# Ledger of designs, part 107: designed miniproteins, single chains, continued (4)

Each design is a single chain, and the fold is of that chain. pLDDT is the mean over its residues in the fold that is shown.

## One batch from the design tools (miniprotein)

Design m15728
Fold by ESMFold2-Fast:
Structure m15728 (fold): chain A 60 residues (1-60)
Amino acid sequence: EEVREVVLEGASEAAKLMGEGIKAMFDTGEEGRVKAGELFDEANRRSAELEARWQALKAA
């Protein structure tokens, strides 16, 4: 129950970061591309952590 909410919140935040990164790429040129790279890196880190948690919970 609580686990499902934590995973959904994390996935929602990662998706939001991806959306903001895409928007930045189109809105501000070179500066936006740098910002998008940072946002994609953050989304990837969060996604990897969530996947590890999800796999641990599936094993239980």
Scores: mean pLDDT 72

Design m15729
Fold by ESMFold2-Fast:
Parts: C-alpha cells; sequence; structure tokens
Structure m15729 (fold): chain A 78 residues (1-78)
C-alpha cells in the first residue's frame, strides 16, 4: 500500500522527535517502490520522494512534507 505508507511517513515527518535520517531513508524506500510501477505519475512521485529525502537531510522538514504530499497525490491519481 504505497499511498498508505506515504501517509504514515508524512505523519512521522511532522513529529520533531523522529530522526531526519530515518525519515529520509523511508522516503528513499518509497521512491524505489514507486519506480517499480510502470506509470509516468509513479515515476514523478518517486522524484518527489527523493526530493523529500534531500530536504529532510538538509533540515527542512516543511519542504520534505510538501514533497511527500505531492508524491501521495500523484499515486492517488494512479
Amino acid sequence: KLVEDAKVLIEAARDPSVPPELLAQGAETLAERAEKYDSPKAKEAADHFRQAAESMRAGNREEAVKHLEKARKLLEED
């Protein structure tokens, strides 16, 4: 359930006690899973998951959450 897992990661990203590296690894895992779908929207979602991981490692949780939400939306359309 890629959409549901993305939603769980978004909720975790809103919790400042969760380490950024753990959230970044979660986003990278979701990107790999999205890339397995043969869909343009899933490929675009994977790019947003990777951008979320980069934002998280840069210390920008707000930007990371925006990318995660965009990825979730793309997957809901797929």
Scores: mean pLDDT 84

Design m15730
Fold by ESMFold2-Fast:
Structure m15730 (fold): chain A 94 residues (1-94)
Amino acid sequence: EPPFVISQAGVESAKQLIDNAEKNLPYYEELVRNAENLSTRERAVLASAVGIEIAALNFALQVLKDAGADQSLIERVEELIKKYKEYLKKLLEK
């Protein structure tokens, strides 16, 4: 059934995006903690990378909601988005 197959492929892709974001989270946390040691250009590049992670997680969240995924997985993605948004905010501070 094409809609079901497409939904399954979307969920697996979403899980990969979530796993990558979780795996990268501690690296971004350390970089953001040391943001004072970064140049304005380096902070801008890092902010761009964090923004890409947020966009990927928002896409994953939409796919999971459309597929009727478990609430626990949806909450996990929402918490990841919240953490990455806090990192972006810190990087964009003067």
Scores: mean pLDDT 80

Design m15731
Fold by ESMFold2-Fast:
Structure m15731 (fold): chain A 88 residues (1-88)
Amino acid sequence: GEEELEEAEEKLKELAKELAELYKELGDKLEEQGNIYKGIAYRLRGVGVEIEAELLIKKLREGKISLEELKEEIKKLEEEIKKLKEEL
């Protein structure tokens, strides 16, 4: 029901925030190590992740994507977070 939609939206927001924070931390670290271009790219991707999460929630609320499609995006964020944590 609506509760399942709200739970998925909250999970997406939490993961997007975690991923954005990881990209910022790694981006700053990469710049300090002299990888300036990669550092900038990581910070920009962090901002993009949060914007894309808000867009997905809007599309879900407007009926333009399914709950199943949102759950697949959640899985992608979880996988990306796992990979980035290995770079820390």
Scores: mean pLDDT 85

Design m15732
Fold by ESMFold2-Fast:
Structure m15732 (fold): chain A 94 residues (1-94)
Amino acid sequence: MSVEELLEEAIKLAEEGKFLEATQLIVKALALENPEAYEALLERLRERAEELSKITDERELSKVVLRLIVEVAEEHGAERVAETARKVLEILEK
């Protein structure tokens, strides 16, 4: 599956309200497109593991993770991943 196919599927899942699954596909796309950005994301998730473990709502968890994805993707020039993560955030925040 290509990065483009993963990102298109993520948007469809988000439109269906499946934000956790959408976020997982965006993470997979980031790993394929920019492994350095993916490692940076894993480090930030590890640093925030205690905070994230307190979030019981899947929508709120997805929102936090998607914001981190936007930050690391923009820092590393993974523009397609950053744009898709922002689109999913817009759908989630409606």
Scores: mean pLDDT 86

Design m15733
Fold by ESMFold2-Fast:
Structure m15733 (fold): chain A 107 residues (1-107)
Amino acid sequence: MSEKLLKEAEELRKKAQALDDESVKAKREGDLEKARELSAQSTGLFLTSESLKFESRGRLDQAKYLRDSIPELVELSLKDPSKGASYLTSVVIRAIGEEIDEELKKK
C-alpha cells in the first residue's frame, strides 16, 4: 500500500519537473505570464507529491494539511512566485515539525 503511494508521488514529481522545465523555457522566450502559470502548477504538483510521501509513511494529518494548503500555494505562486516559494517552504517545515512531535510523544 505505502509503496503504491510512493510511486504516485514519484510520477507527480516527474510531472512537476517537466512543468518547471517548460516554465524556464517560457522565461527565455519572454513569456513571463506563461512562465508564472507553469511554475505555479509545478509547485502545486510538488506539494501533492510531498503529501503522498507523508501519507505513505502513515502521517495522515500532515498529508491532509499539505493537500489543504495546495489552493493557497497555487494562488500565491500565480500572484508572486517568491511568496509562493516561501509558503511552500513554511508548510513543508510545519508538516515535518508535526511528524517529529508525533515521534517524541511515542517515547
Scores: mean pLDDT 84

Design m15734
Fold by ESMFold2-Fast:
Structure m15734 (fold): chain A 61 residues (1-61)
Amino acid sequence: SFDQVKADVLIFLDRQLERYKDNPKIVELINKAKKQVEAAKTLDELQQIMSDTIRQISKME
């Protein structure tokens, strides 16, 4: 279900916050992504948020 996928994505983002806790720029990006995920209403929106977030993190490493 959408709610289950959304919950799983939020758990994933919380794990990324722990991984990148010493990188304030990435922490800021992940916190922004969490807010966008919480506001998302469709799987397509969720996928777009995650794709954009992962791409941005990759560019910062």
Scores: mean pLDDT 86

Design m15735
Fold by ESMFold2-Fast:
Structure m15735 (fold): chain A 102 residues (1-102)
Amino acid sequence: EEEERRLRREYFRLKTVLLAIEAKEKGMSPEEFYEKLREIAREVGDGETLRRFEGIDALDPTIRKFAYLALYEDALIDAENYVKQIGKEELKRRLEEVERRL
């Protein structure tokens, strides 16, 4: 219930951090990053997260491009800070723990 929602949000965050690391390494576009992030949101199945993506999809094309860029930049900053604080190995360990509990 609340614990399940917490685990789903943590799982989404950890998967987003790993995706941002991969995106930086591969030179991924904001549009490609958004598409992959959307797939993670569907996998996690968190209603609030899915509603946020539906909101972005409803924006006009010009504003939507800005939203893609903002999401990507925020994710890259968050990923860099997360890795600096706990390291990549601990991040992978936490992801495995959360995935095992879901």
Scores: mean pLDDT 80

Design m15736
Fold by ESMFold2-Fast:
Structure m15736 (fold): chain A 100 residues (1-100)
Amino acid sequence: SREQLLEEQLRAFEQEAEILIEMIKNLDPKNVLEVTFVLMHAIALSAQAMLLLRLSEASEETIKEVDELLQRIHDAILNGDKEEAIALIRELRERMVKLA
Protein backbone atom coordinates (compact mmCIF):
# COMPACT_ATOMS: atom_id res chain seq x y z
CA SER A 1 0.00 0.00 0.00
CA ARG A 2 0.97 3.69 -0.27
CA GLU A 3 1.17 3.85 3.55
CA GLN A 4 3.54 0.83 3.70
CA LEU A 5 5.72 2.40 0.97
CA LEU A 6 5.78 5.70 2.92
CA GLU A 7 6.87 3.88 6.13
CA GLU A 8 9.60 1.92 4.25
CA GLN A 9 10.91 5.08 2.52
CA LEU A 10 10.85 7.00 5.84
CA ARG A 11 13.00 4.26 7.47
CA ALA A 12 15.46 4.42 4.54
CA PHE A 13 15.53 8.25 4.79
CA GLU A 14 16.23 8.16 8.56
CA GLN A 15 19.11 5.71 8.01
CA GLU A 16 20.65 7.90 5.25
CA ALA A 17 20.21 11.04 7.39
CA GLU A 18 22.12 9.42 10.30
CA ILE A 19 24.89 8.32 7.90
CA LEU A 20 25.13 11.90 6.53
CA ILE A 21 25.29 13.34 10.08
CA GLU A 22 28.18 10.96 10.96
CA MET A 23 29.98 11.88 7.71
CA ILE A 24 29.65 15.60 8.56
CA LYS A 25 30.91 14.99 12.15
CA ASN A 26 34.10 13.44 10.65
CA LEU A 27 34.37 15.95 7.77
CA ASP A 28 37.49 18.05 7.26
CA PRO A 29 35.80 21.15 5.71
CA LYS A 30 39.15 22.18 4.12
CA ASN A 31 39.31 18.87 2.19
CA VAL A 32 37.58 19.57 -1.16
CA LEU A 33 37.14 15.84 -1.99
CA GLU A 34 35.50 15.12 1.40
CA VAL A 35 33.19 18.18 1.01
CA THR A 36 32.24 17.02 -2.52
CA PHE A 37 31.48 13.48 -1.28
CA VAL A 38 29.31 14.85 1.59
CA LEU A 39 27.46 17.13 -0.89
CA MET A 40 26.71 14.15 -3.17
CA HIS A 41 25.13 12.34 -0.19
CA ALA A 42 23.17 15.50 0.74
CA ILE A 43 21.78 15.59 -2.85
CA ALA A 44 20.73 11.92 -2.52
CA LEU A 45 19.03 12.70 0.83
CA SER A 46 17.22 15.65 -0.85
CA ALA A 47 15.85 13.28 -3.53
CA GLN A 48 14.59 10.92 -0.77
CA ALA A 49 12.93 13.85 1.07
CA MET A 50 11.14 14.95 -2.13
CA LEU A 51 9.90 11.37 -2.69
CA LEU A 52 8.53 11.29 0.89
CA LEU A 53 6.71 14.62 0.32
CA ARG A 54 5.06 13.17 -2.83
CA LEU A 55 4.08 9.89 -1.10
CA SER A 56 2.59 11.81 1.87
CA GLU A 57 0.67 14.24 -0.43
CA ALA A 58 2.29 17.11 1.48
CA SER A 59 0.85 20.63 1.14
CA GLU A 60 2.53 23.20 -1.13
CA GLU A 61 3.57 25.12 2.02
CA THR A 62 5.24 22.00 3.53
CA ILE A 63 7.05 21.32 0.22
CA LYS A 64 8.29 24.96 0.13
CA GLU A 65 9.48 24.81 3.78
CA VAL A 66 11.36 21.53 3.15
CA ASP A 67 12.90 22.89 -0.11
CA GLU A 68 14.14 26.00 1.78
CA LEU A 69 15.55 23.74 4.55
CA LEU A 70 17.36 21.56 1.94
CA GLN A 71 18.93 24.72 0.42
CA ARG A 72 20.11 25.82 3.91
CA ILE A 73 21.66 22.36 4.52
CA HIS A 74 23.56 22.59 1.20
CA ASP A 75 24.81 26.11 2.05
CA ALA A 76 25.93 25.06 5.57
CA ILE A 77 27.98 22.16 4.11
CA LEU A 78 29.56 24.45 1.46
CA ASN A 79 30.40 27.07 4.13
CA GLY A 80 32.02 24.42 6.39
CA ASP A 81 29.44 25.07 9.15
CA LYS A 82 29.28 21.47 10.44
CA GLU A 83 27.24 22.26 13.58
CA GLU A 84 24.57 24.16 11.57
CA ALA A 85 24.47 21.43 8.86
CA ILE A 86 23.87 18.70 11.50
CA ALA A 87 21.17 20.78 13.26
CA LEU A 88 19.36 21.42 9.94
CA ILE A 89 19.51 17.72 8.94
CA ARG A 90 17.98 16.84 12.34
CA GLU A 91 15.21 19.42 11.72
CA LEU A 92 14.63 17.87 8.25
CA ARG A 93 14.39 14.41 9.88
CA GLU A 94 11.77 15.67 12.40
CA ARG A 95 9.72 17.19 9.53
CA MET A 96 9.87 13.92 7.51
CA VAL A 97 8.81 11.81 10.53
CA LYS A 98 5.66 13.99 10.87
CA LEU A 99 4.59 12.83 7.36
CA ALA A 100 4.20 9.17 8.53
Scores: mean pLDDT 88

Design m15737
Fold by ESMFold2-Fast:
Structure m15737 (fold): chain A 89 residues (1-89)
Amino acid sequence: KAEEILKEALAKVQEIAEEAAREAERLFEEGREEEALKVLLEAVEESTKILKEAKEKVKEDPEVVKLLERGIEVLEEEKERLRKELEEA
């Protein structure tokens, strides 16, 4: 159950990332850099929410919780990076 929840959450995050990357690339090609960065930021925020919700469901499995916490940490770092890039755009 916990491993299945982790797998589903990671698959959803990957799908969101791929979709956002395609949209952002199109926007960058159109010279719409600020909009592209906002798309990426929104995707990171949505992905973070998905991992946090998965963490709540798998509290009984400390190993899976640690993996989700690491994923959340990486996404929070990416969010900060994108926020800084958006301020410079």
Scores: mean pLDDT 84

Design m15738
Fold by ESMFold2-Fast:
Structure m15738 (fold): chain A 98 residues (1-98)
Amino acid sequence: SAKEILDEQGRRLLEEGVPDELLRLAREVSEKHPELSFYEALALVSSLLRDEPFDIPPEHSDEFFDLYLRVAEVLAERGVLSPEQAREVRHALEQRER
């Protein structure tokens, strides 16, 4: 599943070492979205802030995109995304009929 891929990636990132800012943001995301583990949140936060997309299998793309948007919304609220990323997130969220 997309969550299993994200969890494994997050665990690898923690072992390799990440800045404290990413760890704090990942914890905040996990607290706002309890359906996301800390490791899943860390993987998505790292991807968004480093502009490094994941190679996700097509069968998991919809699930991955949904989780990605939940994380992106939290990061946009904190003002840590670029203006371009924030606009893309706003557009995607508007399309979800919230």
Scores: mean pLDDT 77

Design m15739
Fold by ESMFold2-Fast:
Structure m15739 (fold): chain A 98 residues (1-98)
Amino acid sequence: MATATILIGTSGENAEKVSEIADKIAREVAEKYGAEIVSHRLFVSKDKNDPSKKLALIEVTLAAPSEEQVRAAAEDMKKRLEEETKDLDVFEIKVHIG
């Protein structure tokens, strides 16, 4: 079994909305590529440069029988996230395979 972790950085204000978009895309991508959603987590913390502001990290982990399947799923998810969150304060979308 291979895994991929998608990390999404956004503002605390948009955390719930971005998390909801990520859940929807993860489900669609999992069905399309034969992957499973292992975990979906939302972390909210203070911005070290401005303690009055909140930052959010959304973590989605996918698993599939092969690295090729999980990579294809994660890459498609990243592209769809970039498109569907274009009007939101998403500053980072990273993919880690392994």
Scores: mean pLDDT 85

Design m15740
Fold by ESMFold2-Fast:
Formats: C-alpha cells, structure tokens, sequence
Structure m15740 (fold): chain A 75 residues (1-75)
C-alpha cells in the first residue's frame, strides 16, 4: 500500500525473476518521484509472492534505508 500523499510517480526500471532453493524470487527496481521533487530508487525483493526486503536509495546522496513497512505485503 503506497500512500498517494508521498509518491508523485513511479516507473519500473528493471525486473529479475529467478528460481533458487525451491523459491520463486523476484527483484523489482522502481524509480520513484516523491511529491517534494526528490527522486529515490526502490529495490523490492519478493519471494513466493511476498515482499521479503524493500530498500530505498537516495539518488543524490547514495544513502540506503530499509522500508520495513513493506515487508510481508502479498502481491
């Protein structure tokens, strides 16, 4: 659940699908434009249709932070 109050637009940059250790693993990379004009990159790792990890990267500073609120979301 992405809040419409924070995100202006998003674009899928890359999608990788792999089958490892009996699990379907998808890695989605989104370029996200926030309403304050800041651009970030979201890397979302999905295992068997559930988000296992989500990371936000600041494109100006290169700082990464986890988005724990997205972990456990079912796609």
Amino acid sequence: YFTSDTVESYELVSKAIDFKDGKLVETLVYRVKLKDGKEVEWTITIENFRVKKAVEKDLETGEERELPELVGVIF
Scores: mean pLDDT 75

Design m15741
Fold by ESMFold2-Fast:
Structure m15741 (fold): chain A 81 residues (1-81)
Amino acid sequence: MSEEEILEEAKKEMEELFKKALEEMKGKSRDEQLEILNKTQKEMGELFKKVEPLLSEEHREELQRFAVGLYVRLADEIEKQ
C-alpha cells in the first residue's frame, strides 16, 4: 500500500468514526454527547498512532489536522443543541 493510500484510508476511517459519533449523539443528553465526543477523540488518536510510523512528517501533520478538524466539528454540534 502506498503512503498516499494509507493516508486516504486513515482519513476515511476517521470520517466514519465522526459519522458514527454524530448518529450516536442524536437524542442524547449533553453529558452523554460529551462522553461520545471523548470516546471518539480517543479512537481517532489510537488510529493516528497506528498509522503515524507509516507516514512522512508532512502526511502525519495533514492527518493530525484532519482529526482535530473532525473533533472541532463534533464539539460544535454539541454547542448547537
Scores: mean pLDDT 83

Design m15742
Fold by ESMFold2-Fast:
Structure m15742 (fold): chain A 65 residues (1-65)
Amino acid sequence: SQFKIEPMGVEVDDEKLMQQVRDLLAAGHVLEARMLYEYYKEYAPTPPSEETLEEMEKLLAEAER
């Protein structure tokens, strides 16, 4: 799509996303944490920063091993 849209009022809070993933991992819901991360990465109107994505991948990879 080549339409223009700016999600000015709906930016995701990277800290909040990381906290939600950490909470799920702490509860032992590793698969659910992965699914939540993939959902935000794919469907968020403003995707998380590259730095946040890297940190979340590290957390998930460590929990999945």
Scores: mean pLDDT 69

Design m15743
Fold by ESMFold2-Fast:
Structure m15743 (fold): chain A 95 residues (1-95)
Amino acid sequence: SDARLSAASRLVDSVMTEASERYLKAKGETPFSSSTFGRLVGIGRLLGAVPTEKRIEFLNRVSQLMDDYVNGKISEEEMRERLRELADELIELAL
């Protein structure tokens, strides 16, 4: 549904923004900005620090998780938990 797609998109944006800020802080860097562009730059820095094959694997897993949620196969809570687990794995690979 449109409501589920909107919720999924907001969850991904929120978790990836938080993950990028955690990554930059761990590297001793300041987040670029709270603007949409600044957040995208921060996320790009996190993703770019991960080996290409692992980055593709992460993106495919996020895509599948979004599809499962949008199609009603998992709850919002399950999506949030799974997405946080994926973000934690991504940060460990980037550091």
Scores: mean pLDDT 83

Design m15744
Fold by ESMFold2-Fast:
Structure m15744 (fold): chain A 95 residues (1-95)
Amino acid sequence: MALEEAEAALRQAQRAVEEAKRVLEEAERKGNKPARDLARLALRLAQEAVRKAQEAIRAAKEGDDEKARKLALEAEILVGLAGIAIGVAKTILEK
């Protein structure tokens, strides 16, 4: 339940970190500053999502299901925002 939701949020956040890192490396290799800046933003958002998801897992293990769900939702929002930034950076890199 709350622990499974928190663990799912952590997996999504970790995937966002790896994708943001790949896009950042490509943007830096191509010298595309706008894509690089967006990929850096995505990486920061994804890393914050990992932190929130880890806090959600801890809250769930401590029996604070309400706090765990709130933190998992915050992590999911951050993953969504990171995904938007990644998508825009990829579009810029395709030109």
Scores: mean pLDDT 88

Design m15745
Fold by ESMFold2-Fast:
Structure m15745 (fold): chain A 76 residues (1-76)
Amino acid sequence: MEEKVKELVELAKKAAEARRAGDVAAYMEQKMQAARLLGFLDEELWEEIVEAVEAGDEEKARELAKKQVELSEKRL
């Protein structure tokens, strides 16, 4: 779980950087990697994680990422 949470936050950081640069393709690539990592990615929760990263709220980003990982595991 911890490794997936950490990796999801790193992907969200890369997505946030792509969004700041206006690089839609790079943003979608990070989102697709997150979906592949987890097997299931909730669109709304992913957006909240990226927004928390953009706001510099590392604690909230980790909490939301953990919620996403737990949600994906319940669907497997």
Scores: mean pLDDT 84

Design m15746
Fold by ESMFold2-Fast:
Structure m15746 (fold): chain A 83 residues (1-83)
Amino acid sequence: SLKEQIEKDIELNEKDIKELKEEAKNDPTVPKKYYEQLEEVEKQVKKAKELIDTNPKEANKLVIDAGSQLTLLRMGMHVLKRS
């Protein structure tokens, strides 16, 4: 179902957030802004969880957008480490 798919996407986003936080802890050059953006994505995922039963379409949009933001943050981290 759509709700099951959203739940799986939320779980994947939560795993990605945890992984990116762990990678950031190992790099003292990571700017404060990176952590602020991760926190905003966490809030977005939390809101998706709250909306999944009442507004699954909005929850789906939030979780997809969060996933896209996490992909960009991961790419940014990778570029910083490579540079």
Scores: mean pLDDT 82

Design m15747
Fold by ESMFold2-Fast:
Structure m15747 (fold): chain A 80 residues (1-80)
Amino acid sequence: DPSVPLPQRIAELVEKVEKGEGDPEELAFELVSTAVLLHNMGFVDEAKRLAELAEKLLDKITDPNVRKYVKALIERIKAA
């Protein structure tokens, strides 16, 4: 069942955000990428929740171009 790894992946990402562990830029990319995948699978509300978690990491991203790119993806997911 290819869907089984996705719930575990989401749980790991949420835990890392809550603990302040890992690189914020990498976490933001992983959260947004997972949100896009969930949205494509029809889990729109779940995708928006992950986009909101990525949004909390925006102020910790040091590269302004990366921050702008991640923010644009978050806004696209939240607008859908």
Scores: mean pLDDT 77

Design m15748
Fold by ESMFold2-Fast:
Order: sequence, then structure tokens, then C-alpha cells
Structure m15748 (fold): chain A 100 residues (1-100)
Amino acid sequence: SEEKKQLQLRAIALILRAIGARFELEHGSDEEKAAAMKELVRTARELAELAEKAGYEELAARARELAERLAEAAKAGDVKEAIRLADELVELGMELLRKI
């Protein structure tokens, strides 16, 4: 019960971080957009670790793929792609939260 609550709280925190970064991609300065893309990469990696710890290997693999694609978007400065991937990351985080 307590371990489950801690996993759920961690998932909620990562979802909120992804939502905040996505908001910065639409409304932030160029510097804030660059920082948001880096934050999304870190958030996707942390979500993968959380999914693996929770026993959801398929969700962990999908989060790792999103992290790689977000890293590519960040290197290219591709804000539009980063927004699409951020939306996928939020959906994945919510799916993990529902399964925990």
C-alpha cells in the first residue's frame, strides 16, 4: 500500500513535469524551449526507470524510445516534434499511473 502510493506520487510528479515542459515549448522563450526539451528527455528517462521498478517492462521500453526521440528533437531544435512527443509522454505517464 505505502510502496504503491510512493510509485503513484512519483508518476504524478513526472506527468506534471512533462505538462509544464510542454507549456514552455508553446509559450516560452527560445532558451526556455531548449531547457524544456532537455527536461522532457530527463522526465522520459525517469518515467522509464519508474515503469521498470513497477514491473511494466513494455511501458519502460516505450518511455526509453520517447527519451531517444526527444533527445533527437532537442539536438535539432525541433519544437513541433518535441510537443508531439511530450503529449505521448503525458499519455504514457497516465497509463502507468492507471496500472499502478
Scores: mean pLDDT 91

Design m15749
Fold by ESMFold2-Fast:
Structure m15749 (fold): chain A 107 residues (1-107)
Amino acid sequence: MKSLEQELKELEARLEEARALAETITDPQARAEVDRLIELARALLEQAKYYYKQHQQFQDKYNQTGDQKDADQATAYQMQARLYIEGVRKALARIADILAREGLPAV
């Protein structure tokens, strides 16, 4: 199974690829929709990275304290990170649909 860190790096790379492909869109409406979705996906990815960092900090705290509350909080932040990752994937799927309609490769 890919780590959350690896998933975040992969999604960031896919967003940069989508941005490069968006520059080749000639339809202004399709370009505006893709640019909006890229902005949304970047905001969601930033939130995913934030919650992943919080997950790591509370996991480290649990390793020092043995306090179950720190472990529970780490799990909660991991779940939040995964929800934002799912949001990024949904935005990328919508971008891929628009790129396909424009005759461009999927990301």
Scores: mean pLDDT 88

Design m15750
Fold by ESMFold2-Fast:
Structure m15750 (fold): chain A 89 residues (1-89)
Amino acid sequence: REELLETLVSVPGISRELAERILETLSPEELLRESAEEAAERIGLPEVRRVLIEGAKVAVAYYLGLSVAEISERTGLSKQTIRLLLGAI
């Protein structure tokens, strides 16, 4: 939990409060499976920007040991976008 929390906080624009809310609402598996829009709705913050949720998904998937190719398959993001997001972490 604490390591997942710190992983989420490492995403630019994700506060500790937002990271806690994500982890309280969604399991890592649910976060990866849900769309960014579905995840934001379940968190109860529809104003949360899609890019922050996509960043959270990429960070958690990488923490769980998924490769860039596996993250791309699960999230629908391009490998280039994933590498840019991981480089920001």
Scores: mean pLDDT 73

Design m15751
Fold by ESMFold2-Fast:
Structure m15751 (fold): chain A 94 residues (1-94)
Amino acid sequence: APAARAEGDTPAAVKPGKDGPVIHIRLTVPALSPEQRAALERALAETGRRHGMHVLLTDDSPEAQQRALAEAERLAKETGKVAVVISYRTLPPP
């Protein structure tokens, strides 16, 4: 992506490493229908928007969590806002 300004690092030189906080929340949920899952994702996005936060929903895989955390850190750094990563684990059916 061509950045018209390569000076994004200039403000960081004043306060390196003090970007917005990143919070990781782990949830265990029962097996959800596609409609329930979509409703949950929508509710989380709406909550984040209302509170001026970046909210990322991801599954419990290490790769997905790591990618979501990296993206959250990037968003927090770029915007100075709180970034929340919510990873969920689905309980196996009985």
Scores: mean pLDDT 67

Design m15752
Fold by ESMFold2-Fast:
Order: sequence, then structure tokens, then C-alpha cells
Structure m15752 (fold): chain A 75 residues (1-75)
Amino acid sequence: EELIEEVKRWYEEGKPVDELLRFIAEKYGVDEETVRRAYEELKALGYSDEEALIKVVIAIRNANAARADLGRPPL
């Protein structure tokens, strides 16, 4: 939740999307290319920049929760 609020605030402050994607990747220990690809897929579905960024965070969190339930390491 705190990460979603931070991303929203930084986007509103005018931080570049690329910088926000990198921050998300670093926060979750996920490859930046993976995060960028997820963002681009969401943009292709018609989501706004802000919506796509938030949904990427949610998707990574949900994927890692599912992986933990299966005894797998995080993405």
C-alpha cells in the first residue's frame, strides 16, 4: 500500500515513468525489463500511465504472494 501511494505521489510530482518503473523493480527485486514489459502490456489495454504503474505494483505483489504460497522464491 505504501509503495502505491509513493508511486502516485512521485508521478504527480512529475517524475519520469522510466524512473518510477526502475524504482518499482528495485523495491521488489524484479528485473527492470520485466516491470517495463508489464507496464507496456497494461498501456496496450488502454490504462493511463498512472493506472498502469499502480497495476504493475499490484501484479508483482500478487505474483509474489502466489509464489510464496507455492514455496517458490520471489520474481
Scores: mean pLDDT 77

Design m15753
Fold by ESMFold2-Fast:
Structure m15753 (fold): chain A 71 residues (1-71)
Amino acid sequence: MTPEEVAERAREETRARVDELLRQGASLGDALREAATAVAREALDWPPEVQDAVHLGVQRANQERLAEAAA
């Protein structure tokens, strides 16, 4: 799996977790924080290169969701 594929998968997983938390009644800020924490936690035992790609995916998802909320 390439770093870009890892980042894209982490982005999609983070967005899906945010959607689930919002459906459960969480605020956008709480959903973003909780989703990012969960996705990053799952990568803690992975090689540093994979962790960097996961963090990039999480960052992309957060930026997209904040931009969508501001529009």
Scores: mean pLDDT 82

Design m15754
Fold by ESMFold2-Fast:
Structure m15754 (fold): chain A 109 residues (1-109)
Amino acid sequence: SDEELNEAVEALSEAIANEDYDGFVEELKKLIELLLKRYEEGADIEKLQVELLALEHGLQEVKENSKNPKIKKLAELLLSRDESKLSLLDEKEQEVFKLYLELHKKLNY
């Protein structure tokens, strides 16, 4: 539902505003998993591409403006989609990175 998507986006935005690295990783994972689930359920690909673009814009702002160096670094690595850097990430960050790549692959973005 649009309500569930809005709640996920708000939770991620709150973690970012609070410079909460653990919350950022958790809520980012939840948002990406929700978008992948909607894809599997036959949601409109163009609508999902708009949501992915909005996420990428948010990650770019976080990369430029966050005061938390861990949040900045993870946002930069996600935006790069550079799989050669996967070994620089911890287990939770690797999981989020792989989900992000899968979302891009599913949406042909």
Scores: mean pLDDT 87

Design m15755
Fold by ESMFold2-Fast:
Structure m15755 (fold): chain A 68 residues (1-68)
Amino acid sequence: MTPEELREGVRVLYRDGNLTPEEYRELLDLIDRIEEAGGRDQQAIEEMERILGRVVERQNERHDAELA
């Protein structure tokens, strides 16, 4: 996946209300760091994965609340 594909995915998540403004900015900053490092910034990749994991957990919680 290219950095631009990652940025587009993040923009879609933010547009759909799945990200806070803070998470949106942090994810874009992390993608920029990964691109500048030529994909070698493992810390930035792991931080991005942690934020996305948190987003997925929130989506699951909201989905479960709607079905309950």
Scores: mean pLDDT 75

Design m15756
Fold by ESMFold2-Fast:
Structure m15756 (fold): chain A 105 residues (1-105)
Amino acid sequence: APSPLEILDAVIADEQALRAFARSLGDEELAKLEDAQIQGLRKLKEEMLSLSPREQIVATQMALGSQALTEAFLILFHRDDPELVAALNAHRDRILAYLAQVEAQ
């Protein structure tokens, strides 16, 4: 199974792809929010290097739970944009799958 740090790397990559997609649609506000999420996840990853394996699991669960809630709100706010809603739903589904992988450890 992937480690918590590997899961965070995958989530950061997914956030970077969503940020690029938002910019391609001209949604600068969403791109700015995605940039803030990326910076927060990178900072968490750096801080997790000093944590025990159990604390890394808990920190990753908390981060992924918060990201899933953020994606749910973004889906509601962008409900009139079907292309963006599809991308946000796919991203949320991947976050929930990563959360399940962390919880199985």
Scores: mean pLDDT 86

Design m15757
Fold by ESMFold2-Fast:
Structure m15757 (fold): chain A 99 residues (1-99)
Amino acid sequence: TYPYGHDLKLWNEVLNAKTKEEFLEALRRFLREDPGAKSITDEQIDALLERLSKVPEEELTLRTFAEIFAEVFNIPLEAAKNMLKAVFPYLDWDDPLIK
């Protein structure tokens, strides 16, 4: 069960995305539809995905994702890093999200 303990199927679509487009669409569905993400607004989801869409696929690393996440959700970078590392423990910070 991944983040908030809700909807493992939606989260698995994020983890198994093969392209940047698939990743962004899976992440959009997860954040919008997961009950644990209820406090996240559609405007925050759109802002996150817009920022991520502008990153070249080869530069879309866990580090870049954490930096954009922290900025969009207005949380400390270390908090964003801790959250994302908990769900991607097998990735190093400079590993590409899409493999």
Scores: mean pLDDT 74

Design m15758
Fold by ESMFold2-Fast:
Structure m15758 (fold): chain A 68 residues (1-68)
Amino acid sequence: SSMRQRALAEATELMRRIGALLAERATLPPGSPEEDALQREIDALVRRLLELIETHNIDPAELPEVEM
């Protein structure tokens, strides 16, 4: 369905964004306000990703690999 295709595309994009933010977080000074702000953004994206996975029964194999 078009809705599931859109959800899969959004989940894939969220995975890419989360991966990029995790890589950026690794370069920031520990305990900085920038690290805290980035972690809040990561947490929000992860919550949205989990909602999409559960709502649309997305198989983890359909998503790109993300290093934590």
Scores: mean pLDDT 82

Design m15759
Fold by ESMFold2-Fast:
Structure m15759 (fold): chain A 100 residues (1-100)
Amino acid sequence: EEELRQALADLRVAYSEAVFLGNLFYGEVQDLVKKAEEYYKEGLRDPSKAEENLKKIREIVAEIYAKHRDLVDRMIERYGERAPELRAEFDRELAEIKAK
């Protein structure tokens, strides 16, 4: 129960991070978010599936973060000085979401 709520919060953070970097309409990330939300809803409906679905949600969050890190690395390579500022803003938004 608590772990499912935390996993959903982590998913929303990962999505917000992708949106912040200009991936608002990145279809693959949107599809991953939808799948994770479906696993969350199914886990609430059937508690016997909650642990399996929690693992699936965490795997999706990790995949989104891996894609996000790749984008950050490309931004650092291309934009140099500006990438640290964008990373700081991203970390700030992440902290705000975690505080809720």
Scores: mean pLDDT 66

Design m15760
Fold by ESMFold2-Fast:
Parts: sequence; C-alpha cells; structure tokens
Structure m15760 (fold): chain A 60 residues (1-60)
Amino acid sequence: SRKEILKLLLETVVGSTRYLIERMRERMKTASPEQQERIEELIRRNEESVRLLEEKIKEL
C-alpha cells in the first residue's frame, strides 16, 4: 500500500541520516574549534530532521 511504501522510504532516510550524524561526530574529534561549531550545527539540524521523520512514521 501507499502507507507501507512511504513508511519504508521514511525509515530508510532516518537510517541514512543517523549514519551521517555518526560520521559528523567522528569528524568532531579532530576538528578545529571553528569547525566544531559548524559540525555541531549540522548534527543539530540532522537530529531535528530524524525527530520530525520519526513523528511522521508514527502518524502513518
């Protein structure tokens, strides 16, 4: 069904985004203070995206 396909796609995007967040956290370990601030902002935005997508999955 349409809902099943949408759920699968959203779950796939969540998984990919979580992987990206993990890679960004690894980059933080060797980043300069200025780079750390930029990476923290990217992590925050991606974590917010995951939260919104997980809310959408629950609504399905």
Scores: mean pLDDT 88

